# Ledger of designs, part 81: designed miniproteins, single chains, continued (2)

Each design is a single chain, and the fold is of that chain. pLDDT is the mean over its residues in the fold that is shown.

## One batch from the design tools (miniprotein)

Design m6987
Fold by ESMFold2-Fast:
Structure m6987 (fold): chain A 60 residues (1-60)
Amino acid sequence: SSAEAEKRKELLLEIARLMETKDPAQAVDFQLRANEAMHEPDLKKAVEELERIKEEIRKS
């Protein structure tokens, strides 16, 4: 849906900003995982995975 597509965009931007504050090695891992989630054709699954990545970055 349009709402899920917009949420994906918001999460990608939030993840990018969070990664600016992390160690380069950790940032590379999170970036790869975010890129995989971005290519997920099921928008709901993509959003769920990006939310999980965001939480892991926040906890790191």
Scores: mean pLDDT 79

Design m6989
Fold by ESMFold2-Fast:
Structure m6989 (fold): chain A 55 residues (1-55)
Amino acid sequence: SAEKIAQLEADIKALEKLKEEVEKDESMPQYIKDTVLAILDAAIYFLKKQIEKLK
């Protein structure tokens, strides 16, 4: 449904913004930053696949 796709797109935008904030965080150790970014990338990938399934 269009409503569900719009919600998933909004969730992806929120995660992309969080990813950008994590990438810019100079207080976070690099190994933690890499781990968090990998988790966010996996979540974004999953949501994009859910959108494709709904089209």
Scores: mean pLDDT 86

Design m6990
Fold by ESMFold2-Fast:
Structure m6990 (fold): chain A 99 residues (1-99)
Amino acid sequence: MIPPEEAVIGTAYVEDIEFSSWEEARDYLRAYAESRGYEVLGESEQTITSPSGETLRVIAVRARRGSSIITLLGEVPASQVGSGTMRLRVLAPAVDKLH
């Protein structure tokens, strides 16, 4: 379930969290999926430009629970990557997409 644009459009805001490293942000997204009963299938990383023109670094975590496959997104402003203070915006699919 991943055309990249449709994954972004179909996501709902969860929370903003500050991390000191990109690895910590990635590990957090994996743990978030697992804490909701999902098995992590894989992860990817990319740079995107938002509709407002902001450049974002994105971590995408693909996860499965039963027959449901989701993509969790973590977005960080590209200017904050490697700065030692990164604000990760966590986005997840809406719960009711199941029905």
Scores: mean pLDDT 71

Design m6991
Fold by ESMFold2-Fast:
Structure m6991 (fold): chain A 100 residues (1-100)
Amino acid sequence: AAAEARALARRGLTLARAALAAAEIGRREVLEARERDPARTPEAVEGARALAEAAERFLERAEELARRVEELDPELGERVRREIEEARRALEELRRLAEE
């Protein structure tokens, strides 16, 4: 009975965590370029924008999975939603950093 909800949740969590990792990598690359090699900052910002786009695509898929999990298991769906919210906060931080 709960096996489908758990399988969908694992997929949603994997995508949310991939989005978080992409956002964190983009942020690290921009900050490192600004500190260590400012001439490469435009390249780092371009790379960060590509990572932000990838993170957004992962989060769109994760949110679809979270909706399906919530219909089967609301508590488990809420747990997936919290990981998505963490990744969205990291993505927003990356987007703000890339606009500076």
Scores: mean pLDDT 88

Design m6992
Fold by ESMFold2-Fast:
Structure m6992 (fold): chain A 88 residues (1-88)
Amino acid sequence: MSDEELAERLREVGDEAAKHVDPETAAQIRELTDEAVEALLKGDYDRALEAVSRLYQLVLSDPRVPEEIKQRMSDLAAEVARRAAEKA
């Protein structure tokens, strides 16, 4: 999977998670998703990992987000972490 494909999947999952929460939390999810996507596309894996870790915590801590979306977010966060570790 390319960084572009990973960024697209992260955007998709972030947008889906945002649909299940209140507007304020949705705005935070979108902001963190935008930050992570931009960092990935620039090859800034450390910044991408920081943004994805914050996004992951926000999505997984919210009981309104379906388990399927949480699982998809976990898988994407793990892939970002793997790439960050490989490039460090």
Scores: mean pLDDT 85

Design m6993
Fold by ESMFold2-Fast:
Structure m6993 (fold): chain A 66 residues (1-66)
Amino acid sequence: SMEERLELESRISFLLMKAALSEDPAERLALLREALALARQGAAQGLVSADEVAAMEAAVAEAEAA
């Protein structure tokens, strides 16, 4: 449980870091969408909070508007 959560959080954090460093809007959006998909999967299993998913959804929406 804890190990699954840490692995998931690590993967999400890595994708968010790559997105933050990307200056290509299309690549940034793709990375943010991948992070959101993982966050939603984690939320369905109780490993990620609804607040974290909402923050990720907001980041995707901002990237889509750019």
Scores: mean pLDDT 85

Design m6994
Fold by ESMFold2-Fast:
Order: structure tokens, then C-alpha cells, then sequence
Structure m6994 (fold): chain A 97 residues (1-97)
């Protein structure tokens, strides 16, 4: 669970960075919030909180996807969708513990 949550958070940050490059202010603001949520997910993962990490990684991926859509970045959207799938898998595994 923790490793999948870390991968999801890392991909969400990458997607957010791509969306931020669009120069669109709305996409940049959403990308900033997504990156912050992903950063907190990584901190929770380091503390061994797999459930908290997975929940925040999922939220980060959802925000990064929205930022990518507003930015018109297919690469950002694809990375955010990958992050979302990993976060969902991490969350299901964490809930079974």
C-alpha cells in the first residue's frame, strides 16, 4: 500500500508540473494544490500511514487531472490518470489491513 501511494503521489506531482507549464492561471493554482497534497501524502507514507498517504495521493491525482484538463495537456492527463489508478489500488490495499 505505502509503495503504491508513493508512486501515485510522485506521478501526481509530475502531472501537476506539466499542467503548470501551460501558463493558464486556473491550471497553475490547481496544480499547486495537487502538488501540496501529494507532498503531504509522501510525508504520511514516510510515517507509515498507508491509508492517509493513499487518500491524499488520490486527492492529489484528481486535482492534477483537473489541472491537466484545464491546461489542455494530454501528457499531464495521462500521468494523472496513472496516478489515480495507483492511488485507488493503494487505498483498497490499505483498507484491507
Amino acid sequence: AIELAKEAAEKAIEAAQLADKSGNLEAQLLAGVAALAAGVALLLAKKGDGLGAAELAKKAAELALEAGEIAGSEEAKELAEEALELAKEALELAKKE
Scores: mean pLDDT 84

Design m6995
Fold by ESMFold2-Fast:
Structure m6995 (fold): chain A 86 residues (1-86)
Amino acid sequence: NAEELVKKAEELIDEAEKLIRQAMDPNLSPEERRKLVEEAIKKAKEAADLLDQATGIDPQTKRRLAVRITAVYLEAIGVLLELELS
């Protein structure tokens, strides 16, 4: 069911975006921030896998969700670079 896969992917993307926002908190330890980033990447990857399995969905919907997944990856890289420079 493509609709069910899309819904699960959206839920995972929402969770990944929330985790990345939490990882941006400078009051958290570097270890806590890295763990949040790793969890966000894991959820974003799972969402990408579900979207790849979803056949026959609207191309605009698939593109929109793929852009959100890419944004999570870019934000994750940004947090990890900040932690490496500290």
Scores: mean pLDDT 88

Design m6996
Fold by ESMFold2-Fast:
Structure m6996 (fold): chain A 61 residues (1-61)
Amino acid sequence: MVEQVDDTLTRVTGTTADPVQTLIDYMKSNPDVVGLQGLAPGEYLLLKRDGSKIRLVLEEV
């Protein structure tokens, strides 16, 4: 599951499923995403075509 926390932070949440697969599905469904940078385990920075950036946090609920 993907949840927008604010303009710069999107939370990717999985309960028992693989959260990495959820992140991949999110990237595939968002055509504006042109790059992905790892910041820390479970934390990623998405680069958009227009130069904006979105921080993703993978979290199990």
Scores: mean pLDDT 62

Design m6997
Fold by ESMFold2-Fast:
Structure m6997 (fold): chain A 57 residues (1-57)
Amino acid sequence: SDLERGEFLEKLAKEYEKKGDYELAAELYKKAAKLYEKAGDLEKAKELLEKAEELEK
């Protein structure tokens, strides 16, 4: 499902962020956000997009 896939990509994004791969982490957060948005979790999607923007600064 979109929710399960979004959760998986969010977990991967956090792992790459911890490794210092901010570019890949930001990309994964954006992909997770799109899946959460499709699942109807707009608040979580917004949080993940904001996180991606922070990593791109």
Scores: mean pLDDT 85

Design m6998
Fold by ESMFold2-Fast:
Structure m6998 (fold): chain A 100 residues (1-100)
Amino acid sequence: AAALVERARELEREGLALALKGDYEEAARLFEEARRLYVEALGEEAPEVARTLALLAEAYLQLGRLEEARELAEEALAIDPENELAKTVLARVEAAEAAA
Protein backbone atom coordinates (compact mmCIF):
# COMPACT_ATOMS: atom_id res chain seq x y z
CA ALA A 1 0.00 0.00 0.00
CA ALA A 2 1.26 3.47 -0.94
CA ALA A 3 0.56 4.90 2.55
CA LEU A 4 2.73 2.24 4.25
CA VAL A 5 5.58 2.86 1.78
CA GLU A 6 5.45 6.63 2.38
CA ARG A 7 5.50 6.14 6.18
CA ALA A 8 8.44 3.71 5.85
CA ARG A 9 10.35 6.28 3.73
CA GLU A 10 9.74 8.97 6.38
CA LEU A 11 11.04 6.65 9.14
CA GLU A 12 14.09 5.76 7.01
CA ARG A 13 14.87 9.48 6.45
CA GLU A 14 14.48 10.22 10.20
CA GLY A 15 16.71 7.22 11.02
CA LEU A 16 19.39 8.44 8.60
CA ALA A 17 19.33 11.91 10.21
CA LEU A 18 19.74 10.35 13.67
CA ALA A 19 22.57 8.10 12.45
CA LEU A 20 24.41 11.19 11.13
CA LYS A 21 24.21 12.62 14.68
CA GLY A 22 25.56 9.34 16.13
CA ASP A 23 22.22 8.30 17.71
CA TYR A 24 22.43 4.72 16.45
CA GLU A 25 20.07 3.20 19.05
CA GLU A 26 17.19 5.49 17.99
CA ALA A 27 18.17 5.12 14.29
CA ALA A 28 18.00 1.31 14.63
CA ARG A 29 14.48 1.51 16.15
CA LEU A 30 13.27 3.65 13.22
CA PHE A 31 14.95 1.40 10.62
CA GLU A 32 13.31 -1.69 12.20
CA GLU A 33 9.87 -0.02 12.01
CA ALA A 34 10.57 1.02 8.37
CA ARG A 35 11.56 -2.59 7.55
CA ARG A 36 8.30 -3.88 9.10
CA LEU A 37 6.19 -1.45 7.01
CA TYR A 38 8.11 -2.22 3.77
CA VAL A 39 7.66 -5.98 4.35
CA GLU A 40 3.91 -5.49 4.93
CA ALA A 41 3.52 -3.31 1.81
CA LEU A 42 6.00 -4.89 -0.65
CA GLY A 43 6.98 -8.34 0.68
CA GLU A 44 10.16 -9.67 2.28
CA GLU A 45 12.27 -9.66 -0.93
CA ALA A 46 11.63 -6.04 -1.97
CA PRO A 47 14.70 -3.84 -2.73
CA GLU A 48 13.45 -1.38 -0.07
CA VAL A 49 13.66 -4.18 2.54
CA ALA A 50 17.26 -4.99 1.48
CA ARG A 51 18.20 -1.30 1.76
CA THR A 52 16.60 -0.98 5.22
CA LEU A 53 18.32 -4.18 6.43
CA ALA A 54 21.69 -2.74 5.30
CA LEU A 55 21.00 0.51 7.21
CA LEU A 56 20.01 -1.47 10.31
CA ALA A 57 23.20 -3.58 9.98
CA GLU A 58 25.33 -0.38 9.87
CA ALA A 59 23.56 0.93 13.00
CA TYR A 60 24.24 -2.33 14.89
CA LEU A 61 27.88 -2.30 13.72
CA GLN A 62 28.24 1.23 15.17
CA LEU A 63 26.68 -0.04 18.44
CA GLY A 64 29.28 -2.86 18.61
CA ARG A 65 26.62 -5.55 18.09
CA LEU A 66 28.76 -7.43 15.55
CA GLU A 67 26.82 -10.72 15.37
CA GLU A 68 23.50 -8.92 14.74
CA ALA A 69 25.18 -6.62 12.21
CA ARG A 70 26.53 -9.68 10.33
CA GLU A 71 23.15 -11.44 10.27
CA LEU A 72 21.34 -8.32 8.99
CA ALA A 73 24.00 -7.62 6.32
CA GLU A 74 23.77 -11.25 5.15
CA GLU A 75 19.94 -10.95 4.97
CA ALA A 76 20.28 -7.77 2.88
CA LEU A 77 22.75 -9.49 0.51
CA ALA A 78 20.43 -12.51 0.16
CA ILE A 79 17.78 -10.11 -1.23
CA ASP A 80 20.17 -7.76 -3.11
CA PRO A 81 23.68 -9.21 -3.71
CA GLU A 82 24.85 -5.82 -5.10
CA ASN A 83 23.98 -3.79 -1.98
CA GLU A 84 27.19 -1.82 -1.37
CA LEU A 85 26.34 -0.79 2.21
CA ALA A 86 25.65 -4.42 3.22
CA LYS A 87 28.95 -5.54 1.59
CA THR A 88 30.81 -2.78 3.47
CA VAL A 89 29.20 -3.69 6.82
CA LEU A 90 30.00 -7.41 6.35
CA ALA A 91 33.65 -6.61 5.45
CA ARG A 92 33.98 -4.33 8.52
CA VAL A 93 32.51 -7.02 10.82
CA GLU A 94 34.93 -9.63 9.37
CA ALA A 95 37.90 -7.24 9.79
CA ALA A 96 36.91 -6.56 13.44
CA GLU A 97 36.62 -10.31 14.16
CA ALA A 98 39.98 -11.06 12.44
CA ALA A 99 41.73 -8.34 14.53
CA ALA A 100 40.70 -10.08 17.78
Scores: mean pLDDT 88

Design m6999
Fold by ESMFold2-Fast:
Structure m6999 (fold): chain A 71 residues (1-71)
Amino acid sequence: VSEEDFEREVAEALALMTRGIALAELSHVTDPAERQALAEESVALIERIGKELNLDPEFVAELVADVRAAA
């Protein structure tokens, strides 16, 4: 495994963890307004990670869609 492959895997793991945390938090929050605010904050963070770490736009869009669907 190359250094480049390892860096990509770490970046993907960070994005996946962010989605996982967002989905877990959304399952715990009962207020619809708080759920939407949390989803928007999480989406912004995932998109920022994807942009800064140059992740596949389709991969990032899938994670964003998952968070929005859970809200």
Scores: mean pLDDT 81

Design m7000
Fold by ESMFold2-Fast:
Structure m7000 (fold): chain A 98 residues (1-98)
Amino acid sequence: ASQEKIDAEVYVALAEIIATEILNAAKKGISDPNDEKLAKRAVEMARKAIELDPSLRGDVRRLAELFREAAQEAEKNGHTKLSKVLREAADELERLAD
């Protein structure tokens, strides 16, 4: 129980680092080919976190907000494919938090 809670918090923290890095890069007009894979990995980490500790739903909802903002920034910079992947990641995170 205690270790599961720690592991869940680590998964959410790693997902937030990924989301924040993608958002910061998008704000600068930067797109990395690995961003799509990283976004999917962040969703997997958030899913694992909720499985281990359902109380982290609020943190997962905040991750969805970060990906939604990153999608908007990517779209503004013409990274339409990345924007779609980031929006889909946000939608999945919102479903996980429900």
Scores: mean pLDDT 86

Design m7001
Fold by ESMFold2-Fast:
Structure m7001 (fold): chain A 103 residues (1-103)
Amino acid sequence: MEEEERLRKRLREALRALGASDEQIDYFVEKFVEALKKISKKPLTDEQIDAIVALVARELVYRGEPLTKELADELVKRIINYLKNNNGKIEVDETLEEILARA
């Protein structure tokens, strides 16, 4: 429960810093957290939360596009599929593009 609240807070802060609107942030965060709950059976560690937030921020910076509902849907799918295939393990030394190319 506390881990979910921390993830929501950290994602909102990162997305605001990147210029997303409150409506775009709410849509992405709700969709991401609900999808993550379906694949994770254990509470997330602080390190996992930090890594997830970093991956989301890097992908948005790399694309340089507004966080539309379509982009949010695509990013949620790609990141969740990566996490599912790697049993929740995140290697943060690579760019998200390189990580997703390997997943």
Scores: mean pLDDT 70

Design m7002
Fold by ESMFold2-Fast:
Structure m7002 (fold): chain A 82 residues (1-82)
Amino acid sequence: MEEIEKLAKEVIELAEEVKKKVMEDESLSPVEYAAYMIRAAGAEFEAELIVKQLKAGKISEEEAKKRLEELKREVEELKEEI
C-alpha cells in the first residue's frame, strides 16, 4: 500500500510540474494550453482513482502498481513534449 501511495504521489507531483510548465510557457497556443492542462489534470484524477479502487478492494496491488507506472511514464513523456 505505502509503495502504491508513494507512486501515486509521484504521478500527481509530475502532473503539477507539467501544469506549472504550461502556465509559464507564453509560446503555447490556447488549444495546446488546454490540451496539456486537460492531460495533466486527467493523470492526477486517474492516480487518485487507482488508490481509491485499491483501498476499496476493487483492484490488486499488482494492477494498481502497473497502472500507476504506465501513468507515470505518460506524464513524463508529456513533460518532455512541452
Scores: mean pLDDT 84

Design m7003
Fold by ESMFold2-Fast:
Structure m7003 (fold): chain A 82 residues (1-82)
Amino acid sequence: MPTEEELEREIAEALLLMTAGVLKIEGLEEAAEIVAEAAPKIDDLELASKVTIEVLKAADEAKSPEEAARRVREIVEEALKA
């Protein structure tokens, strides 16, 4: 059986990959790619949850796919520095 720590990392990655899937369904392909590439690098479940909420909010509020990608990139870069 995986450890609780390993399971938490797997759940965090799965959450972010599901978030990327939602963005792709919404037609935000560049934003989805940014989240998918960052998913294996964000192994803290609490941080992954925060990133998911912020990313989905940014995507909803963005007026263009380019603005969504820019905002999502800023969110992901800040998370990777934490």
Scores: mean pLDDT 83

Design m7004
Fold by ESMFold2-Fast:
Structure m7004 (fold): chain A 86 residues (1-86)
Amino acid sequence: DREERIEALREAGISEEQALSLESLAAAARLAAQVEGLPPEKQEELARLAAEQEEAAKRLEAGEISEEEARALAAELAARVAELRA
């Protein structure tokens, strides 16, 4: 549940805005993980995109990137996943 994950992040000391940005990155990672029926080459590319998203989430938690930057990255990853699935 999205609300449950946001609440858990806030309990860990993360702001609501940061939790929403992390949720956006997590949604992009889940989309990348849904690769059933794709050729192996595209599956490898999606796995790489998921790894980039996980690293971005860690950097957001560490304060190395902004919430706005994290959301922009999540949107870019989602667009790249959509291109690979087309």
Scores: mean pLDDT 67

Design m7005
Fold by ESMFold2-Fast:
Structure m7005 (fold): chain A 81 residues (1-81)
Amino acid sequence: MPAISEEEAERAVERVREITEKLAELAADKEEARRLAEEAIRLAREAAEAAVAGDMERAEELEREVLELGKKLVELALKGL
């Protein structure tokens, strides 16, 4: 039994994409922010795929990496203020 549905996984990835793209638009260093957003989206998709496959250990590991990239992206957005 997969940990989450494919539909739930796709919705989660789309949310990460929307949030990270918005933060990248607000950041003073837009090039760096865009790179971090792209990496976060990639890792979020890998985490979603792992969760659908039932590999929760890998999904949690990748989710921690996405969270760390998200923190850096927020820091870049705040430095623009």
Scores: mean pLDDT 79

Design m7006
Fold by ESMFold2-Fast:
Structure m7006 (fold): chain A 59 residues (1-59)
Amino acid sequence: GPLIERIARATGVSVEEVRKALETIAKLEGDGRRAALERLARESGLSVEEVEEALKEVA
């Protein structure tokens, strides 16, 4: 989806690699999941909410 493509462009990694990272984050819970979402948002220049929407595309 468009959010995964935006993350890939911002981070310089492939769309497939971003999808795998999001699938890994989807398996996390609590503080670990929040920290991973915040880190990816910072690295991609997206909001945490936009990264959470991208996460729904892989769940």
Scores: mean pLDDT 80

Design m7007
Fold by ESMFold2-Fast:
Structure m7007 (fold): chain A 55 residues (1-55)
Amino acid sequence: GADLEADGAGAAASNGDAAGAARQAKRWGFDPELVRELAERGDAKGAGEEARRGG
């Protein structure tokens, strides 16, 4: 479900893969720009939370 997709985006961000996090967010219909910005700042938890909120 949406939790799993959001967790995937957060996991990519946690691994330092900002582009991968954005790609996952776009694939699941989340805001890829916001998720990428959070991931680039090293805020993996924020990226995952934003993905959940956006989806």
Scores: mean pLDDT 63

Design m7008
Fold by ESMFold2-Fast:
Structure m7008 (fold): chain A 73 residues (1-73)
Amino acid sequence: EAERLLERIRELAEKAAKAAAEKDYKSAAEYLREAARAAEELGRLTGDPRYLEAAEHARRLAEKMEELAKKAA
């Protein structure tokens, strides 16, 4: 389970980075929100606070992407 969550987080982070590079900030935010959710679950499962910190970081990036998407729309 933990290994699957870690792989999912990596895939979502890569998708978010690609979307952001293409200025698709809405999709980037959605992928970052999903990555944050997976990281939070991994943090709960493992008890490792680094994953909870990663989840918070991903949420902050998602908020930034959402703001950029609003300016583009």
Scores: mean pLDDT 82

Design m7010
Fold by ESMFold2-Fast:
Structure m7010 (fold): chain A 70 residues (1-70)
Amino acid sequence: DHFRKGMELLLQGRYEEAAEEFRRAVEEDPAYTKAWMGLGYALSLLGRYDEAREYGEKARELAEKLGIPF
């Protein structure tokens, strides 16, 4: 799936493509907390810190609302 593909791309140093795959994962399932975390992480590796913070906060908010530990 898109989340796993994003993780593989991160390991290869392909951060822009990883961010794109994580973005597709959250578009498919907006409650996919780990995908929001992955998107934030990939964006931080690209130096896009404001966006990374925003998506990381979104992941935290969703985890809290869903009662999911991560």
Scores: mean pLDDT 82

Design m7011
Fold by ESMFold2-Fast:
Structure m7011 (fold): chain A 55 residues (1-55)
Amino acid sequence: MENVVLTGEETQEIIKLLKEGREDEALEYMKRLGYTEEQAEKIVKSVKQYIEEKE
């Protein structure tokens, strides 16, 4: 089973951008890492859910 995997550093940057309300920049960061827009949107939504569960 092969899944798209984020490094700890990549995940921390996305969390930071999302907490700052910079969702568009989080999506662009993901696309620069080689993810498609659809993959980036799904990952961003998952990270947003994770943030909501922690806060």
Scores: mean pLDDT 74

Design m7012
Fold by ESMFold2-Fast:
Order: C-alpha cells, then structure tokens, then sequence
Structure m7012 (fold): chain A 61 residues (1-61)
C-alpha cells in the first residue's frame, strides 16, 4: 500500500507536480516507507521555500 503511494508520488514528480508528489510521499512515509522519506527530502529540496510552505499548508487542511 505505501509502495503504491510512493509509485504515484514518483509519477507526479516526473510530471513536475511537486506539490502532489510531496502529498503522496508524505502519506507513504507516514505508513513507514523509508524510501518515501528520502523522496520527500528530495522533493522539498526541489520546491524551494515558498512552495514548501504552500504544500505543507495544503496537506494540513
């Protein structure tokens, strides 16, 4: 199940949808997927500070 979210997150990131990728990786990481934690850090590094805040706020709503 977490592996499916990780896969969907990779597809979103490949498409350039970093906010969607962050959401999917965060869900996979919450389920205990260690690879998703690494992918989350990579996406956050790509997004920049403003996009990071937007993604985190949207996910918490």
Amino acid sequence: MAEELLKQGKEARKKGDLEKAYELYSKAASLGNKEAVKELMAVLDEMGDEDKVAALSAQNA
Scores: mean pLDDT 74

Design m7013
Fold by ESMFold2-Fast:
Structure m7013 (fold): chain A 100 residues (1-100)
Amino acid sequence: EEEELQELVDKALQAIREGRFDEAEECLKEIIEKFKDKPELVADALRKLIDECIKLGKYEEALRLARTALRNAPDNKELIDAASALVLNVIGEKISKELA
């Protein structure tokens, strides 16, 4: 179970690093669907994917992943809280770069 989650997270991280964001979004949707009964694990997975996007300066893609999470897991409060916090972090990073 956790091995399957880690495999999907690793696949999504590799896709993000290689610019295959549609594949990363597909992996995120699969994580949300398969682990909907484990909201904390889904939220942690989203944080890892968004953090990788931020490290690569891919702010629009980070926002896309957060939006996908919100659309596909409306009852997952931990994921909603994580996505909201991550969106604020992405906006902050983007503003900091635009003002520098």
Scores: mean pLDDT 78

Design m7014
Fold by ESMFold2-Fast:
Structure m7014 (fold): chain A 57 residues (1-57)
Amino acid sequence: MAAAAEQLARRSAEELGLSEEEIEAVAKTARDAALQHDLATGLRAAGERLRELVERR
């Protein structure tokens, strides 16, 4: 579950053209949230982080 959230978040960040550091931050956020709660929470946390990083450009 956590690995799936991490992989999906990483791929989404790569497709958005984020930096390697930003991609790792999003992937870690997804993995940590999924490990502590569930897959859906992990994906939601990753989505929020992606939005923050994109909006700061």
Scores: mean pLDDT 77

Design m7015
Fold by ESMFold2-Fast:
Structure m7015 (fold): chain A 95 residues (1-95)
Amino acid sequence: VSVSSNASLESTRAEGADGVVRLVLEVTATATGPVTITVTNPLPVPARVRVEVRDEAGNLLASAEAVLPPGGSVTLTLDLAAGQKVTVEVTIEAV
């Protein structure tokens, strides 16, 4: 997972169970404007990747779901205000 240069990324938790990897990340915008979040499939096999972005109140702001080949990526872009925090939940499941 990577974010644009106008944001910072912090991992809050990571879990793996039954072939599913779940990551929870906190993203803070450092400047007002579009923030890009990119999730890459790190596995040597195709994987179903789901990304959900929520605000501090738990409201869903953006989501994407795709089956990605090895090294494939999905990208989400959100307009955030400087200092705004969002939670990014990533689920990766090998197919």
Scores: mean pLDDT 76

Design m7016
Fold by ESMFold2-Fast:
Structure m7016 (fold): chain A 70 residues (1-70)
Amino acid sequence: DLAELLAEIARLAREARELIARETDPAKVAEAQRLMEEGERLGVRGHVTGDEALLREAIRLFREAIEVVR
């Protein structure tokens, strides 16, 4: 479901931003920001094209960003 994937992306992006804001290691911040930027690019493309595989890949990247700064 496109709407459920978009809601999950919004939730994970918010969580990642909060964790990045608390991270003091600049290398972890840079890696997490890189993953978030890639995830946002795929999320936008997936939304515009209706491609759920791109949205699932965006979700994976946001989860990886969270794991970096966890």
Scores: mean pLDDT 89

Design m7017
Fold by ESMFold2-Fast:
Formats: C-alpha cells, sequence, structure tokens
Structure m7017 (fold): chain A 75 residues (1-75)
C-alpha cells in the first residue's frame, strides 16, 4: 500500500527533524502519523506527534508539531 500525498509530506517533515529524534521515535512517528493521515484522522495524527515527541526539548516539540499540523491542514 502506497502512502497518500499528505503522508509523503509528513514523512518529509519527519526526515527534516530526524536528527532531533531517536530511531525508535522516528519509526513510531513515521508509522502512526502517516497511518492516521491516510485515514483522514488529523486529530489522531497530531495526538501521535505529541505522544511520540514527549521528553524532547519544548522548542523541538513545537517545531515538529507545527510543521506536521501545517502539512495536514494543507491537504
Amino acid sequence: SMPSATAEEVLKVLAEHADKLSTEQLNSLANNVTTAADEGDFKKALEEVKKNTEGLPEENKEEIYKDIKEVLEKG
């Protein structure tokens, strides 16, 4: 199954922030956020971002959340 255009943009954002994330966090975000985005459940996608960025510095959490929210809102 191929990800949607929105899911591909989410993966691009995660790749841009990969240096701020552990391999486990990056894989969880890539799988869970793209799955929720493909289902059109943007609330769930953003909740997965918050959950999987817990414990990062606040500035990193805010940047990742903002960038993914912008992608989801653009469609």
Scores: mean pLDDT 80

Design m7018
Fold by ESMFold2-Fast:
Structure m7018 (fold): chain A 65 residues (1-65)
Amino acid sequence: SALSEELERRYREAVRRGDRKELIRIVTEAARLLGLDVSEKEVEELIKNKKMEEFLEKQAEKRRA
């Protein structure tokens, strides 16, 4: 919960500033905390192509299997 609040705060700050690089870092850090093996380049490409939700759903299904 404390980590989630810190990441949420940093995310809101980065959105306010338009800091895409920081947004990619925050999303990558959050994904790694969820046990996902992702790089910043992969996160950037997923955000750019608006496929982040699809990626997260596939990872959630792997966890259920």
Scores: mean pLDDT 71

Design m7019
Fold by ESMFold2-Fast:
Structure m7019 (fold): chain A 117 residues (1-117)
Amino acid sequence: AEAALLDQLASTFATLMQALSDEAGLGRRYLWVVPRADLLAALSLPEEQRPAALVEVARNGELVDAAGLSPNAAVGRAEQQGLLVIGFADSEAEREALIAAVPEAMREALRLMEEAL
């Protein structure tokens, strides 16, 4: 039950971060990926520690070339490798700009999860 809840929270957070990158008008050349296990570990921390831990996970993530795949196909491929796509960017500078939005995306993901329960 708790594992499924954290899994859903991680997926909701990733979806919100992807939406923020799209709203910011960022390019889609690269997928911003993080290890699923690292994100789940950060989300399992006490609420007061989660924003800082999530920012660290996001910052330590990697930009992976989409290899000409559609965004949905590239996301599915990353998920098969135990990675979550938390955004899209054409450069490290675009990714860095989105890191400031991580705490807000986390709070919104928690709010949506509470409304679904």
Scores: mean pLDDT 78

Design m7020
Fold by ESMFold2-Fast:
Structure m7020 (fold): chain A 93 residues (1-93)
Amino acid sequence: KEKEIEELKKKLEEALAKAEEAIEKKDVEGFVQALVEAYEQVKKLAELGANEEAIEGLKRLIELLKKAKEKLGLSYGSDTAIEYLEEEIKKLK
């Protein structure tokens, strides 16, 4: 499982990097796709019991949503998603 966690962390970093790139390019569709991909890796980490890594991933998704709110104008959707992810963090603690 240790090797599986390492591979999921690598995929998470790749998805987070794609999300950052989409924000800089003002690509809303690419940002949403990358965000969903990143969240999928976070869910798999939580399923493996890697709760600390999953929580860190959720925190990074929240920061990306805050950045997207500022740079892409995704205020309403970003606020709702941030609230959802903050609740998920509480469930994993």
Scores: mean pLDDT 82

Design m7021
Fold by ESMFold2-Fast:
Structure m7021 (fold): chain A 103 residues (1-103)
Amino acid sequence: ARTTLRFEAIRRLREAIARLYERQGRPELAALYEIRELEPPDGAPIDAEGRELLRRLEELVERLLNSPAPDEEKLAALERALTAVALGDFERALEILEEGARA
């Protein structure tokens, strides 16, 4: 389901942002992104297209986190990708992450 896909993508992006704030010594900001109190939507399975989008998102997030880019630029890219996913624009989110990883 699109709702389940959005939830999982948002969760992964929030976890990545939390990891970067932890690396910057700002655990108070990391904690805001670690909130797991949002119940996942009804357990409708993610289809094959959605699983591929999540796989690509996870790959690009790890590439971004391991890139030589400054942590500030990585945070900005993750926050823009999170906004795109929240608006349902998965292709834009993937593009933002790929551009960030190349910088």
Scores: mean pLDDT 77

Design m7022
Fold by ESMFold2-Fast:
Structure m7022 (fold): chain A 95 residues (1-95)
Amino acid sequence: MEEIREELAKTVEKLTKQAVELSRKAGLDDIAKRIEETGQKAVKALKEGNFEEAIKYLDELMDLVAEFERRSPDRLEAAVILIGLATLKAVLKSL
């Protein structure tokens, strides 16, 4: 169970980093900041075993990435990140 939490936290960190890089590349520094902060909160909640808070922050991350997808030419990459986050949320809800 703890190993699963660590792998989920690493995956959230990876997806958050990718979303931040794509947002900054698109000149959307406002969204990049919010993604970085929300991602850090999601990772912390996962490491603490607070799955309810982690799901809440994943929902916030998905909303931010969806906003980036609408405003960015890199929409396909943003969509892949959204699918990854949705999958993580489904896994957390099954635990």
Scores: mean pLDDT 81

